# Designed miniproteins, single chains, continued (4): the designs that were tried, part 108

Each design is a single chain, and the fold is of that chain. pLDDT is the mean over its residues in the fold that is shown.

## One batch from the design tools (miniprotein)

Design m15750
Fold by ESMFold2-Fast:
Structure m15750 (fold): chain A 70 residues (1-70)
Amino acid sequence: MKEKVEELRKKMRELLEKIRQATDPAEISQLLQEFARVAGELLELVKGDPQTRREIARLAEEASRIAEET
């Protein structure tokens, strides 16, 4: 369980970095869908941890903001 949480956090950060580098709206849309999937899976695993859930929510908000600015 702990290893899966760490792997999903790593994937989430990697996707956020790719979203920051992407310039094509279609590619950004695809990356956002994958990001949402990974974030959703991670949130299910950490349901009992409100601090970690808030951190994940902030990362999702940041990804959305980057997409809007592009």
Scores: mean pLDDT 77

Design m15751
Fold by ESMFold2-Fast:
Structure m15751 (fold): chain A 75 residues (1-75)
Amino acid sequence: MEAFDSPLGKEALELGRRALEELLAQGKVGEGAGYLLRAIGLVIEADLLLKQGKREEAEKKLEEAVRAAEEGIAR
């Protein structure tokens, strides 16, 4: 996916993976899962924007994905 080629996309993927592992280990999926699913959705949206040549819009969505993943981890 093109979104994962950017530094922000790679960061969002790694944060999402780590957060899911932590939530599963703690049995606390419900509180953080919504933020992590939002982050995944934003990464997918960014990939679609990159395919359309909308680079700046894609970067903005990747930044939102990173923030959502961070919020999920913090829960």
Scores: mean pLDDT 68

Design m15752
Fold by ESMFold2-Fast:
Structure m15752 (fold): chain A 84 residues (1-84)
Amino acid sequence: SKEKEFEERAKKLKEEAEREIKRKITELNNLVLKYTSEPFQQPPQWLIEKVPSPESIEPLKQKIRDDLEEEVKKRIEELRKELE
């Protein structure tokens, strides 16, 4: 049935998005750790602008999650329309 296909594909999209969110957050954590554990290495300007201190990383992680969850929500709504 189209309903089962929609549920299975929507679940897969959500699982893929959660993996992508975790991957991006892990990459960001590793990048911050690299520049905080090696004080002789100057971080790139884009990182200083987005994460001026380790405490500012938490709002950035939340924004990454929110942005990707919103994108997935839109894709699921498009999928629903395609399968109607």
Scores: mean pLDDT 72

Design m15753
Fold by ESMFold2-Fast:
Structure m15753 (fold): chain A 86 residues (1-86)
Amino acid sequence: SQEQLQEIEGLLQELKQVGLSEEDLQLLYRFLEAYRGTVEELIEDLKLVIESGNVKVLFAKKLKSNALLPEPLRQQLLEIFKKVFN
């Protein structure tokens, strides 16, 4: 939903303020591009990154779903990322 996309933008803005390394930023982008799960699960994953300060926690979890985020939602998510991390 639009509300969920706004929450994601807010969480990405918080991560920008934390100051991720270029390597972590690239890792986060790849994670989002290939994300498997629901938008709700993604929001919780981003909150965990903010809480832990460590992008690698995203790769330590078992897969929540075998399905990629549907288009156009995936494209909208990547555009928000690019907007935040310009």
Scores: mean pLDDT 76

Design m15754
Fold by ESMFold2-Fast:
Structure m15754 (fold): chain A 89 residues (1-89)
Amino acid sequence: DEEEEEKYLKELRERAKELGEEYAELVDKAEELIKNGIFGKDKMDEKDMLKMQVAIAKAGLIFLKEKKLNSEEFMERIRASIEAAEAAL
């Protein structure tokens, strides 16, 4: 549902801003790349892509926690994945 996706993306952007300008910029960059169909092409290196994925995941985790949409067990798995990805950077 496009309306639900737009609401999710808007909340994701707002939550990313709370994490820091760096994360908000990465989310905006990711959205433009997805929209233009150039996600994962030569314009973004592997480290930038991983940082973007981490930023999106962190923003999403905050969103899920506030909306109580998922169990704590599920959120803990996302946190562990974020920590592993950041350790790889």
Scores: mean pLDDT 61

Design m15755
Fold by ESMFold2-Fast:
Structure m15755 (fold): chain A 76 residues (1-76)
Amino acid sequence: MKEKAKEYLEKAKQAFEEAVTAARNGDHATALQKLQEGLKLYNEAIKLDPSLKEEVEKLRDEYVQAVATAIAAADA
């Protein structure tokens, strides 16, 4: 079970990295889609291993800020 939770975290990280890249390229639709995908995967990881919640919340906040900053910079 915990191994599967870590697999979801790895997939979420990949989705968030794709979201940041899309945001930097001005592709807001893809950025939001990938951000939503990453958030869903993080929620699944926490359901499988609640001990990851604190780490996941910190990483989630960092990625959400990175995407928001990239979008704001592209729109400025």
Scores: mean pLDDT 79

Design m15756
Fold by ESMFold2-Fast:
Structure m15756 (fold): chain A 61 residues (1-61)
Amino acid sequence: MLSPEEAALLEGALVAAGVPPAVARRIAQGDATPEEYRGLVERLVAEAPHLAPLLLPHLTA
């Protein structure tokens, strides 16, 4: 699980990559559906691979 500070950093990184703040927040908190989360993460990693190190720990939590 991400700490609240780690979740806030991930949310900010997702917003910077063009994800709407409400969606970025749900992903950082793990509240998005598994299908929605994976599809969005795969798209973001393809477009912004430098975010992968931030997203992978969240996926394994």
Scores: mean pLDDT 65

Design m15757
Fold by ESMFold2-Fast:
Structure m15757 (fold): chain A 90 residues (1-90)
Amino acid sequence: SEEAREKVVEVVLELAKELSKIDPEGAKKLEELVRKLYEEKASVEEIIEAVEKEVAKILEKLSPEDRAKVAKYYHEALQKIEEILEEERK
């Protein structure tokens, strides 16, 4: 739904804000990617898949300590997305 798509985009933008403290360039690319997908009317599934690939690219560039921090923020974002998708089924 449009509501779920909007909420997922909001979660990803919050994730990008946290990631900007660690990798400003990667965070900006993630923000630009999710805004573009939203404007192009990509499905929630397409947005989630694209975000996963972009976060993976960020992780490849980071130290083990920064990777753990990014993984934590990403896991928190995924939990919020799962809650949004569960509400959609009701």
Scores: mean pLDDT 85

Design m15758
Fold by ESMFold2-Fast:
Structure m15758 (fold): chain A 76 residues (1-76)
Amino acid sequence: PPQIENQIRQHATTVALALLAKEPDVPPEQHESLVQDSVDFALGLYDAGLVVSETSVEQWVTLHLELEIKELRAKH
């Protein structure tokens, strides 16, 4: 339902932005794509029936974004 998707999108965005605020070495131009990847990941888990709560969204977005930041640093 649109209301649940909107809640997931808002929570995923909030968690991603909070994590990126702690990583000042990540370029600002990468923030939009990293936030969008986090939102897409959380929505993908919801579609697969795996994410149903704010706690689940926060946990999975945190793990996914931390891995993406590590990959970004490893490339540079």
Scores: mean pLDDT 79

Design m15759
Fold by ESMFold2-Fast:
Structure m15759 (fold): chain A 68 residues (1-68)
Amino acid sequence: GPETLVVGLSLPVTREDIEAVLAAHPDYLVDRVLVGKDHVLLVLRKRPASAAEREASVERAYAAIQAA
């Protein structure tokens, strides 16, 4: 797959929504989040990552969405 994927989610977004995106893309983690008025763009990066690093990326993404 590509080095970078962008996945759009409609607001509101839950932790489970982000986890489901990563479950569908097992070789990726969340690199960054772009928060819009009605949607969020998750920018995923393909890299070797532990389960803990992937979980940490979900937590950072969710925190960023909640802070927006």
Scores: mean pLDDT 83

Design m15760
Fold by ESMFold2-Fast:
Structure m15760 (fold): chain A 89 residues (1-89)
Amino acid sequence: DLDEIEEKAQKLLLEIIKKISEALGKDEDDVAEEIMALIVEYIYNKDYEGLKKALLEMLKKAGILSPELEKKVEELVEYIKKISEANLK
């Protein structure tokens, strides 16, 4: 169900935004803007592997990259792919 996937994607996205914001001492809105710009760019190019790498690089630069967060990024990107591909049909 796409609605369920969208809810899960939003929850994961908000968690990632919050953790980066806390780690870098940035406003959540500023981090959200940066992440949403990346998502839009990579979706436009259908480069889901590139989106995953870009998000993992943000976590690494923030010093918070962990196996749990890596798995959450992988889940988020898979949900984003499903949502994006459904909207093209």
Scores: mean pLDDT 84

Design m15761
Fold by ESMFold2-Fast:
Structure m15761 (fold): chain A 69 residues (1-69)
Amino acid sequence: TIEERNRAAGALLDRLRRELPPEEALARAAELARRYLAEHPERAAVLREIGETLRKIGDEIEAELKKKR
């Protein structure tokens, strides 16, 4: 399932961040994402929407934290 695939991808990304410098881990994560999108082009829209939603939530949390400071 997509959930299982995303969980496996998350675990792999976490492992890369632990073993590699942050910049190199990010580069490898980007390549893995590119490969995944190439294999599943029909899922690209959903992945993009999820990413955009997560960014909006992050922005809202930052705004709330700034108000508390």
Scores: mean pLDDT 62

Design m15762
Fold by ESMFold2-Fast:
Structure m15762 (fold): chain A 93 residues (1-93)
Amino acid sequence: SLEEKYEKAVKDLKETIENFRKTSQKAEELIKQGKVEEALKLLRSAYTDLANALKKLADILEEMGYTRQAEAVRNQAAELEKKRDELKKEIEK
């Protein structure tokens, strides 16, 4: 059901947020070791996962009729994708 999809998307988002926190800590440790490119690639992956979880939640909110909430969540996902793309440019330079 749509409600079950929503509950799953919320749980997936919570897990993704916790994974993002742990990944950010690992990236900081890599930077301290001089492994900057590895750290940036790790962060880029984490931003991708978080953006995807938010987009999935936004799609479900839209199907439920929460159009404004869905737009807000999509905007958050777009900002994370922008940060991901900025990290890619830093790796390529």
Scores: mean pLDDT 87

Design m15763
Fold by ESMFold2-Fast:
Structure m15763 (fold): chain A 76 residues (1-76)
Amino acid sequence: KVEEKLKEIRKKQEKVDAIYDFLKKNPNPTEEELQELAEKLGVSLEEVRKIYEDLKKFYNSLTPEEKELFDKIRES
């Protein structure tokens, strides 16, 4: 179901944007900091942590150039 996939992508992009900005300021966040972020985003800590881990893994697989491109695509 394509609509469910698009909904997940949008939801992840919104959270990834917020989490990425948070990660830039706090590269080694504590669970308490992630919990505060989850509270502000209105989602569970588990969801934020999963997105954060996915982002870290994705980030580690990207070159610096690809990271910048990803940021640009999210901004669109």
Scores: mean pLDDT 69

Design m15764
Fold by ESMFold2-Fast:
Structure m15764 (fold): chain A 86 residues (1-86)
Amino acid sequence: SAADQQYIEAYRLIGKGEGLLEAARLGGAAPPELIERGQQLIAQGQALLQQVTATQKPSQQTVEEAKKAYEEARKEVLDYYGTADL
């Protein structure tokens, strides 16, 4: 459903944002824009998550897919900034 896709997308946004904040922390010389973008993505994902969970309870399958999307998005950001090997 659209709600299931929004639930997965919310976790993907949170994963990307957390990945950016972690890359900033590990990289030492992160530009301020990286931190700001990470915070914005987390806020967007959390807002979307609150909206979709208010209208429908996600299935166990949707929860597992969302967890995977979060983990993959976070790893992709860390890989891009060369921090995944740490």
Scores: mean pLDDT 81

Design m15765
Fold by ESMFold2-Fast:
Structure m15765 (fold): chain A 75 residues (1-75)
Amino acid sequence: SEEDKAKMEEEIKKLNQEFRKRSDELWAKYKAAKTEDEKNAVRAELIKLQEEFRKKSIEIAKKYGIPVEIYEPPE
């Protein structure tokens, strides 16, 4: 339990470090962008990055048996 918690925290830490690095690279591209079209392209990449890392976080939680409750919005 405690050992598994430490392993999960380490995997989350590595995931967060990767996210920060890739996010920083995209923000550098955003700041270097000369046109609104270039900025919009980087915004789209940031959204994809966020979705990828959300999915990876859920997979880590599942790997360690942590229940993930998804709030389904009312119809």
Scores: mean pLDDT 79

Design m15766
Fold by ESMFold2-Fast:
Structure m15766 (fold): chain A 90 residues (1-90)
Amino acid sequence: MEPPSFEELLEEFVKRLKELEDELQEAIDNKDVKKAEEALKKIEELMKETVKKLRELYPDDEEVKKRAEELEEIVKERIKKGKELIKKVK
């Protein structure tokens, strides 16, 4: 089996992230703190899994390493904002 390309991994990540962000938004709209916290955990897990796959498939690619670090920073900021929104509905 051919490993997925870097672009395919990014497209899958973005699609899954959007689905989880939609789950987070629905939970916040419904004031379901438990579901919102579960969605945030899934977002964090998705980030860790994606970064791990990128490092395993492209270990010697400095550009991929830099992009993985940028993704971690972006997702961490989104998680912080999500936690602030959850606090407002508690």
Scores: mean pLDDT 78

Design m15767
Fold by ESMFold2-Fast:
Structure m15767 (fold): chain A 75 residues (1-75)
Amino acid sequence: SAMLEEVRARAREAVAEAKAFLNSEEFKKLPEEDRKKVAAAIAEAEAVLADPNATIEQLKEAVGKVEAALKEVLE
């Protein structure tokens, strides 16, 4: 499915960008609880991406959780 392939590609890019943020000075300045929230969301998203049978719904949910965690800690 073209849609599944596109969603997987976008999810992979979103997770890669979030992982790059883990190495930033901005991330290091966050409270420990906030760093743990972001790291946990990224780890869950990586687990979903590692599953070749992951559905579009699971991929979107995982990316949404990463985006929500980043929004919470950056505002």
Scores: mean pLDDT 85

Design m15768
Fold by ESMFold2-Fast:
Structure m15768 (fold): chain A 68 residues (1-68)
Amino acid sequence: MYISKENLETAIEIGRELLASDPEAQALIDELEAALKANDTEKAIAILRRFEAHAFPRSTLPEVEVEI
C-alpha cells in the first residue's frame, strides 16, 4: 500500500482533534510523526492502520488510496 506524506499529516491533525483526550491515541500519533520524519513508510503505514482501527469515526476509510 502506498500513501502520501500529505495524507499522513492530515490524518495526524484529525487524530489530534478527535482523539486529543485519548492518551493511547497520543502515543500512536507521536510514533506516526517519528516514522514520518525517518521516512519509514512501512512503519508509518502500520501505525496509520492501528490509528484508524483505534479511532472509530462515523465515516471510516477502509480503502485508503492516494492520488498522483
Scores: mean pLDDT 65

Design m15769
Fold by ESMFold2-Fast:
Structure m15769 (fold): chain A 69 residues (1-69)
Amino acid sequence: MMMTVTIPASAVEAGSGLSAEEAAKRIEAELRRRGIDVEVEVKEGEVLVTYPEEDAEAADRAIVGALTA
């Protein structure tokens, strides 16, 4: 089963200085690099990250890594 997490653009900008689109690209690249099947979409100021529930822990760490690099 796939799950989706939502990251507000305002939280990304405050923490990393990245736009929602820049954050989405970094998140997608990092999860794919780790072999996680990921879909990333930007909708109405939110970054939507969709991945398999079984990869949730690895995906969460990858998202944090992408935004803090």
Scores: mean pLDDT 80

Design m15770
Fold by ESMFold2-Fast:
Structure m15770 (fold): chain A 79 residues (1-79)
Amino acid sequence: NRTVQINQTRINLYNDVRNGSDRTTIYNQGRRLSQIMNDTDSINMIDDFINDPNNDVSSQVVGDIMRDVMTQIDQRNRQ
């Protein structure tokens, strides 16, 4: 169940970033994924992103952060 929830939230987050969903939607999905993972570092990265007024343009930086989070998930699932 937990692995299914992680994978589903990851897919939802990836689609939200790719489709140009609003910043709040992307933030909430990323925070949910990090909470399921118990990943405090990823939560802090997402919180820092949303609180930076220079990050009003949602696409490439969020995409990079989310790719890093997804890579960490893949590495943990292999171990």
Scores: mean pLDDT 61

Design m15771
Fold by ESMFold2-Fast:
Structure m15771 (fold): chain A 74 residues (1-74)
Amino acid sequence: SEDERLAREVARIFYEAIKAGKELPSDEELAKRLGVSPETVRRYRARFVAVVREGKIDPLKHTEEEFVEAVLAA
């Protein structure tokens, strides 16, 4: 689905940024890259933040795919 594809892409981008010690891209930058609205990116960012805050997944200890799956489940 489009929802699964976008959630997966946003989660991968954030995972890679955190692992590299870089700032997360802005909603506007990601919206341009993914071809969606900034509001759409903000919704996926919220799902990502919820997963990280729950402490169920650590980007430095888990694989990118495990991290993506946790975000999709949120």
Scores: mean pLDDT 75

Design m15772
Fold by ESMFold2-Fast:
Structure m15772 (fold): chain A 74 residues (1-74)
Amino acid sequence: SEEKRKELVEKIAKTIVDFLEKQLKYIEYNKSKEDIEKAIETAEKAMRLLEEFNAPKSYIDKVRELLEKLKKLE
């Protein structure tokens, strides 16, 4: 079902956004270069995955925003 696929993609997207938001807060506190690099790689891979599965634009935009914030910490 396309509806079930969309629900699954949205749940995955929300989980990714929540994870990256928490990682950003943790990194802002600890300022670990290794954690920053890993978080950027994860965000870039996540954005590609969400685009491939046609995730809602709002979630893709949130991942992009978090990626930009992570890149500013380098």
Scores: mean pLDDT 84

Design m15773
Fold by ESMFold2-Fast:
Structure m15773 (fold): chain A 85 residues (1-85)
Amino acid sequence: HMEEVLKQVEKARDYTKKIVDEAVKLAEEKGSPEQVAEFKKKRDEINKLTDKAIELARKDPEKGLEYLGKAVSLAFQLKAEAEKL
């Protein structure tokens, strides 16, 4: 079970990173320099949250999945904001 949870968390982390990278790319194409800086900061915060989710999943899979879910939600919100630029 633990090995399966860690693999799922790692896959979701990689997918989350892809989503936030896409959001930053959209901001670079359509946004102002200030917006690009803000999106990059939000990407870094989301990436830290996914890293924390992996660390927590090793000790408490339930907490790890909760943090992962929050990171994924924030990533989709960031992408939606970028698409409105």
Scores: mean pLDDT 82

Design m15774
Fold by ESMFold2-Fast:
Structure m15774 (fold): chain A 96 residues (1-96)
Amino acid sequence: AELAALAARVEEVVAALEPEARALAEALAGDEEAQRAAMLALLRRAIAELRPVDPLLARALELQVRREEGRADEAELEELERLEEELLARAEQLEA
């Protein structure tokens, strides 16, 4: 029950950002640098919105951004791997 409520809150945050993400992808089609910059800005906003709702997901996304920027150290990459496994296990429980 609590996992379902958490998933609904996460879905609400993501759903609110989906129209903007789609519009940006369409408007910036063919401009890979602009698309990347816009995507990173949207992800940073999503991380901030998700932090009070799901701090584990927010942390995983933060580390994913650091990895993509080439700034993640070995310990951060190991933390990301553990968080991704935990989030996958939670997602599987919600599908049951």
Scores: mean pLDDT 75

Design m15775
Fold by ESMFold2-Fast:
Structure m15775 (fold): chain A 78 residues (1-78)
Amino acid sequence: SAVEELLAALAAKDAARAAALIREDPRASQVALGRLGLPATADRVEQFGAAHYHLTGRDMPSSIRTAEEAEAYLLRES
């Protein structure tokens, strides 16, 4: 399932795969993030931010306000 694929990508620290899965299925991403104890949000910016936090232990900068910027940041910094 998309949920299990995202959980596997995050466990493997595969930022590129995690980003692609969040982009393709925000509903599965909401479920997967909730299973990790992260905010189970429907907002894609917050989903990329939660994935970044899980991978790095750091918050995404508050200047990032679009899903496109959040995805690019996760791919570059995670």
Scores: mean pLDDT 86

Design m15776
Fold by ESMFold2-Fast:
Structure m15776 (fold): chain A 64 residues (1-64)
Amino acid sequence: GPDGEKNREAARKAAEEGDGTAAASAAHEWSLQGDREGAREGAKMAEEAGDKVAAAVARNSALK
């Protein structure tokens, strides 16, 4: 829905600015909402931001 799209856009912007932690947090929230595709996208954004620790946390959230 529109809110999910806005949240993904915000996570992408944060990742582009080098904030992989914000992307990882978004992935965790999407996982809790049952949005596994969003959680995987957030994990990818964190990894692309170069934050290996945040990317690992986001991947773990996408699997749970």
Scores: mean pLDDT 66

Design m15777
Fold by ESMFold2-Fast:
Structure m15777 (fold): chain A 57 residues (1-57)
Amino acid sequence: LNQDEEDLLDELINDSLLFASCREMYKKDKTAALNCIGEKWGGNGKKVLLYLIKVKK
């Protein structure tokens, strides 16, 4: 992940109650946290990554 993607992921995990369970994972393994979020959206980490890229522009 680039810095902008990591910043967006940090905001998403820290501010969203939906992803609170993925927050502890984010501290040690950002890829695993991304997959955790992806699972909650019924997708995978790649789908979440594409979403973050589009939000960042």
Scores: mean pLDDT 62

Design m15778
Fold by ESMFold2-Fast:
Structure m15778 (fold): chain A 80 residues (1-80)
Amino acid sequence: MKPSAKEQIEKIKKEIKKLLEQLKATTDPQEQNSLIQKITDLLREMQSLALKSGDKELIEEVGKISLEVLEEVDKILKKQ
């Protein structure tokens, strides 16, 4: 059967977490830029899936997670 929006979002959350760990571990600016782009693309996909689902709880959860991930990325970038 087709994966549910919630199932797809859970998969994306795990991938984002892995990319954030890689971003913290790297000192290469080119690799950092590549990882940030991938994280941003996944956040957009996750938000799109939640909005299409029409599930208010899922939309709120994804919104909160997206904010937390963006704050973490911003913190890493400001650290230089």
Scores: mean pLDDT 81

Design m15779
Fold by ESMFold2-Fast:
Structure m15779 (fold): chain A 70 residues (1-70)
Amino acid sequence: MTPAALREAIERGKAEAEKNRLSPTGDMAGDISLEGLLYRIAKTLRAAGAPEETIIAGIAAHVAALAAPG
């Protein structure tokens, strides 16, 4: 996944979270999209003071490791 594609996925997750905040349809703890999960991870790391470049690089490296054949 390119850094640009990852940033786009995070922005989609942010937009989804904002839409859900304005129109709550119930508490669905199991209904987390991949984009929503990526946004939550990025938001948490940003709150911890990590720079955006490091957040994107770290998430991309982790995703690449999980995609390794085995």
Scores: mean pLDDT 67

Design m15780
Fold by ESMFold2-Fast:
Structure m15780 (fold): chain A 85 residues (1-85)
Amino acid sequence: MDDVKGDEKHSKEEIERSVTRGVALIAAAVLRTIAKKTENEEIREKLLERAEELERLANTPELPIEEVNKRILELLKEADKAVEE
């Protein structure tokens, strides 16, 4: 078994925040990838704007995890709507 000698360095809260930040960064990377494939400049701009907001959320340690997760979902829904229009 992997006995993790790091409980003092990686608390449960810290791990949860790291996972949430990782999700935000992955979501931003996905939106940037879609934006690069999009020939429509308006859609591209909207996707990049949402990606930048996701990256900002990932770099804002002051926000509650639940609020960050809600914002990630909202930004992804807005990006999806922009592409589906």
Scores: mean pLDDT 74

Design m15781
Fold by ESMFold2-Fast:
Structure m15781 (fold): chain A 80 residues (1-80)
Amino acid sequence: MRLNVSDLTVQQLQDIRDQRIDQMNQQIRNTDDYVNRLTSQSDDPINTRLAVQYTNNRDYLIRQIRDFQQIMDQQIQQRS
């Protein structure tokens, strides 16, 4: 779903930003829990590889959150 930023109030933009960030942080938490489970269960090389892949995906999500925050903050600032 594309957001029509021009039709949104500053408060609505802040609410959307906060909600999206919370959703992405929840995805990071779920990934961390899964990685911890994989690394706790065995010394299996397959589990180690999966943990690395999920950690890389987590780092990508963190970058996406940062980029999203920057874009939304810029839009909010332009309206303020």
Scores: mean pLDDT 75

Design m15782
Fold by ESMFold2-Fast:
Structure m15782 (fold): chain A 90 residues (1-90)
Amino acid sequence: SELEAAVAAYKAALIAAGAPEELAERLARLREELARALEAGDLEKAKELAKEALEVEKEIMLTVHNADEEELEKKKEEAIEAEEKAIEEL
């Protein structure tokens, strides 16, 4: 299936970029579930899954880049607001 192939490719890309395999798997699964929720029109579930995915993305960024945790938290919050707004506009 196209979604399964896309999820596998995304996971592989995250690992190639230096993400820990467990976090890459978790993020890929959350993004797959988000795509399914959007297809089903479950916008509340989609918003929660987007938030969870962005939490995992922050964890990957901390692990890979030793980035400033406070700056990453702020960017995560901004990304959550943007993605929730995009979902609400569907």
Scores: mean pLDDT 81

Design m15783
Fold by ESMFold2-Fast:
Structure m15783 (fold): chain A 100 residues (1-100)
Amino acid sequence: MLLSFGEAVLEFLLEALETPGNEKVPLSDFINYLRENSSEAQNMTDEQLQQGIDGMISSGYLERTKDPKDPSVYLLSLTEEGKKVVEGVKKVLEREKLEK
């Protein structure tokens, strides 16, 4: 019923990619989405969840920047490599939906 951690990440990023003005998302909103939609994320500690996100940043799929309006808030955005990965997954998911 709930998504895996990776599925929840990809679903969130797919929605962000398709929604104008959502190119940068607060880190807290991303964490909340993962906890609400992934059973794995619900069973993770805050440290484990942050390590997963940091892994995506270090792999070059996500970029973390400070909010210019509030430097205590971090915003996440997709890199060019991250967009390519997400678009590839979207094509697979669209194919699966068409093969219903």
Scores: mean pLDDT 71

Design m15784
Fold by ESMFold2-Fast:
Structure m15784 (fold): chain A 76 residues (1-76)
Amino acid sequence: SKLAEEAARREAEGVERLRRMLEEGASPEELLKEIQRMLDEATEDAVRLGEFSEEELEAARARLMEAVEEMLRAAA
């Protein structure tokens, strides 16, 4: 589907952005903010594709945000 193709393209673009940020010496805080932005976009894409329920996506997002917080604490 076109929505799935657009979602895949956005994911690929996000990965390349993260790679560029790493090469340019971005801080852990900057990287975590970009990761959070990518997760928000991926969640919206998954809802539009109907591949997951909103409940499942919310639970998965909560787990991922917990991991991001752990990474932020480790980086401090």
Scores: mean pLDDT 71

Design m15785
Fold by ESMFold2-Fast:
Structure m15785 (fold): chain A 85 residues (1-85)
Amino acid sequence: EEEQKLKEIDELIEKAKKLWERVKARGYMTPEEEKEFDEIAKRLAELIYELGKLTPEQVQKILKNMSPYLYKKLIEELRKLELSR
């Protein structure tokens, strides 16, 4: 249950890392890649919201493995979920 959701978060972060490595190699981000980051950020926000209160250790682990771009998108999606409760 909780462990399965944490594994899905790890998988999404890994996917975002690979995407970010491609962006760095080219020196620019395509509109298609922007959409992929938006989709990853939305799903991460949903999983984090469903888990409820994450421990500080879980939050730090997620943030350490995240690009600044994905982090900004994630915060935006989390704020949207918080406001619609």
Scores: mean pLDDT 76

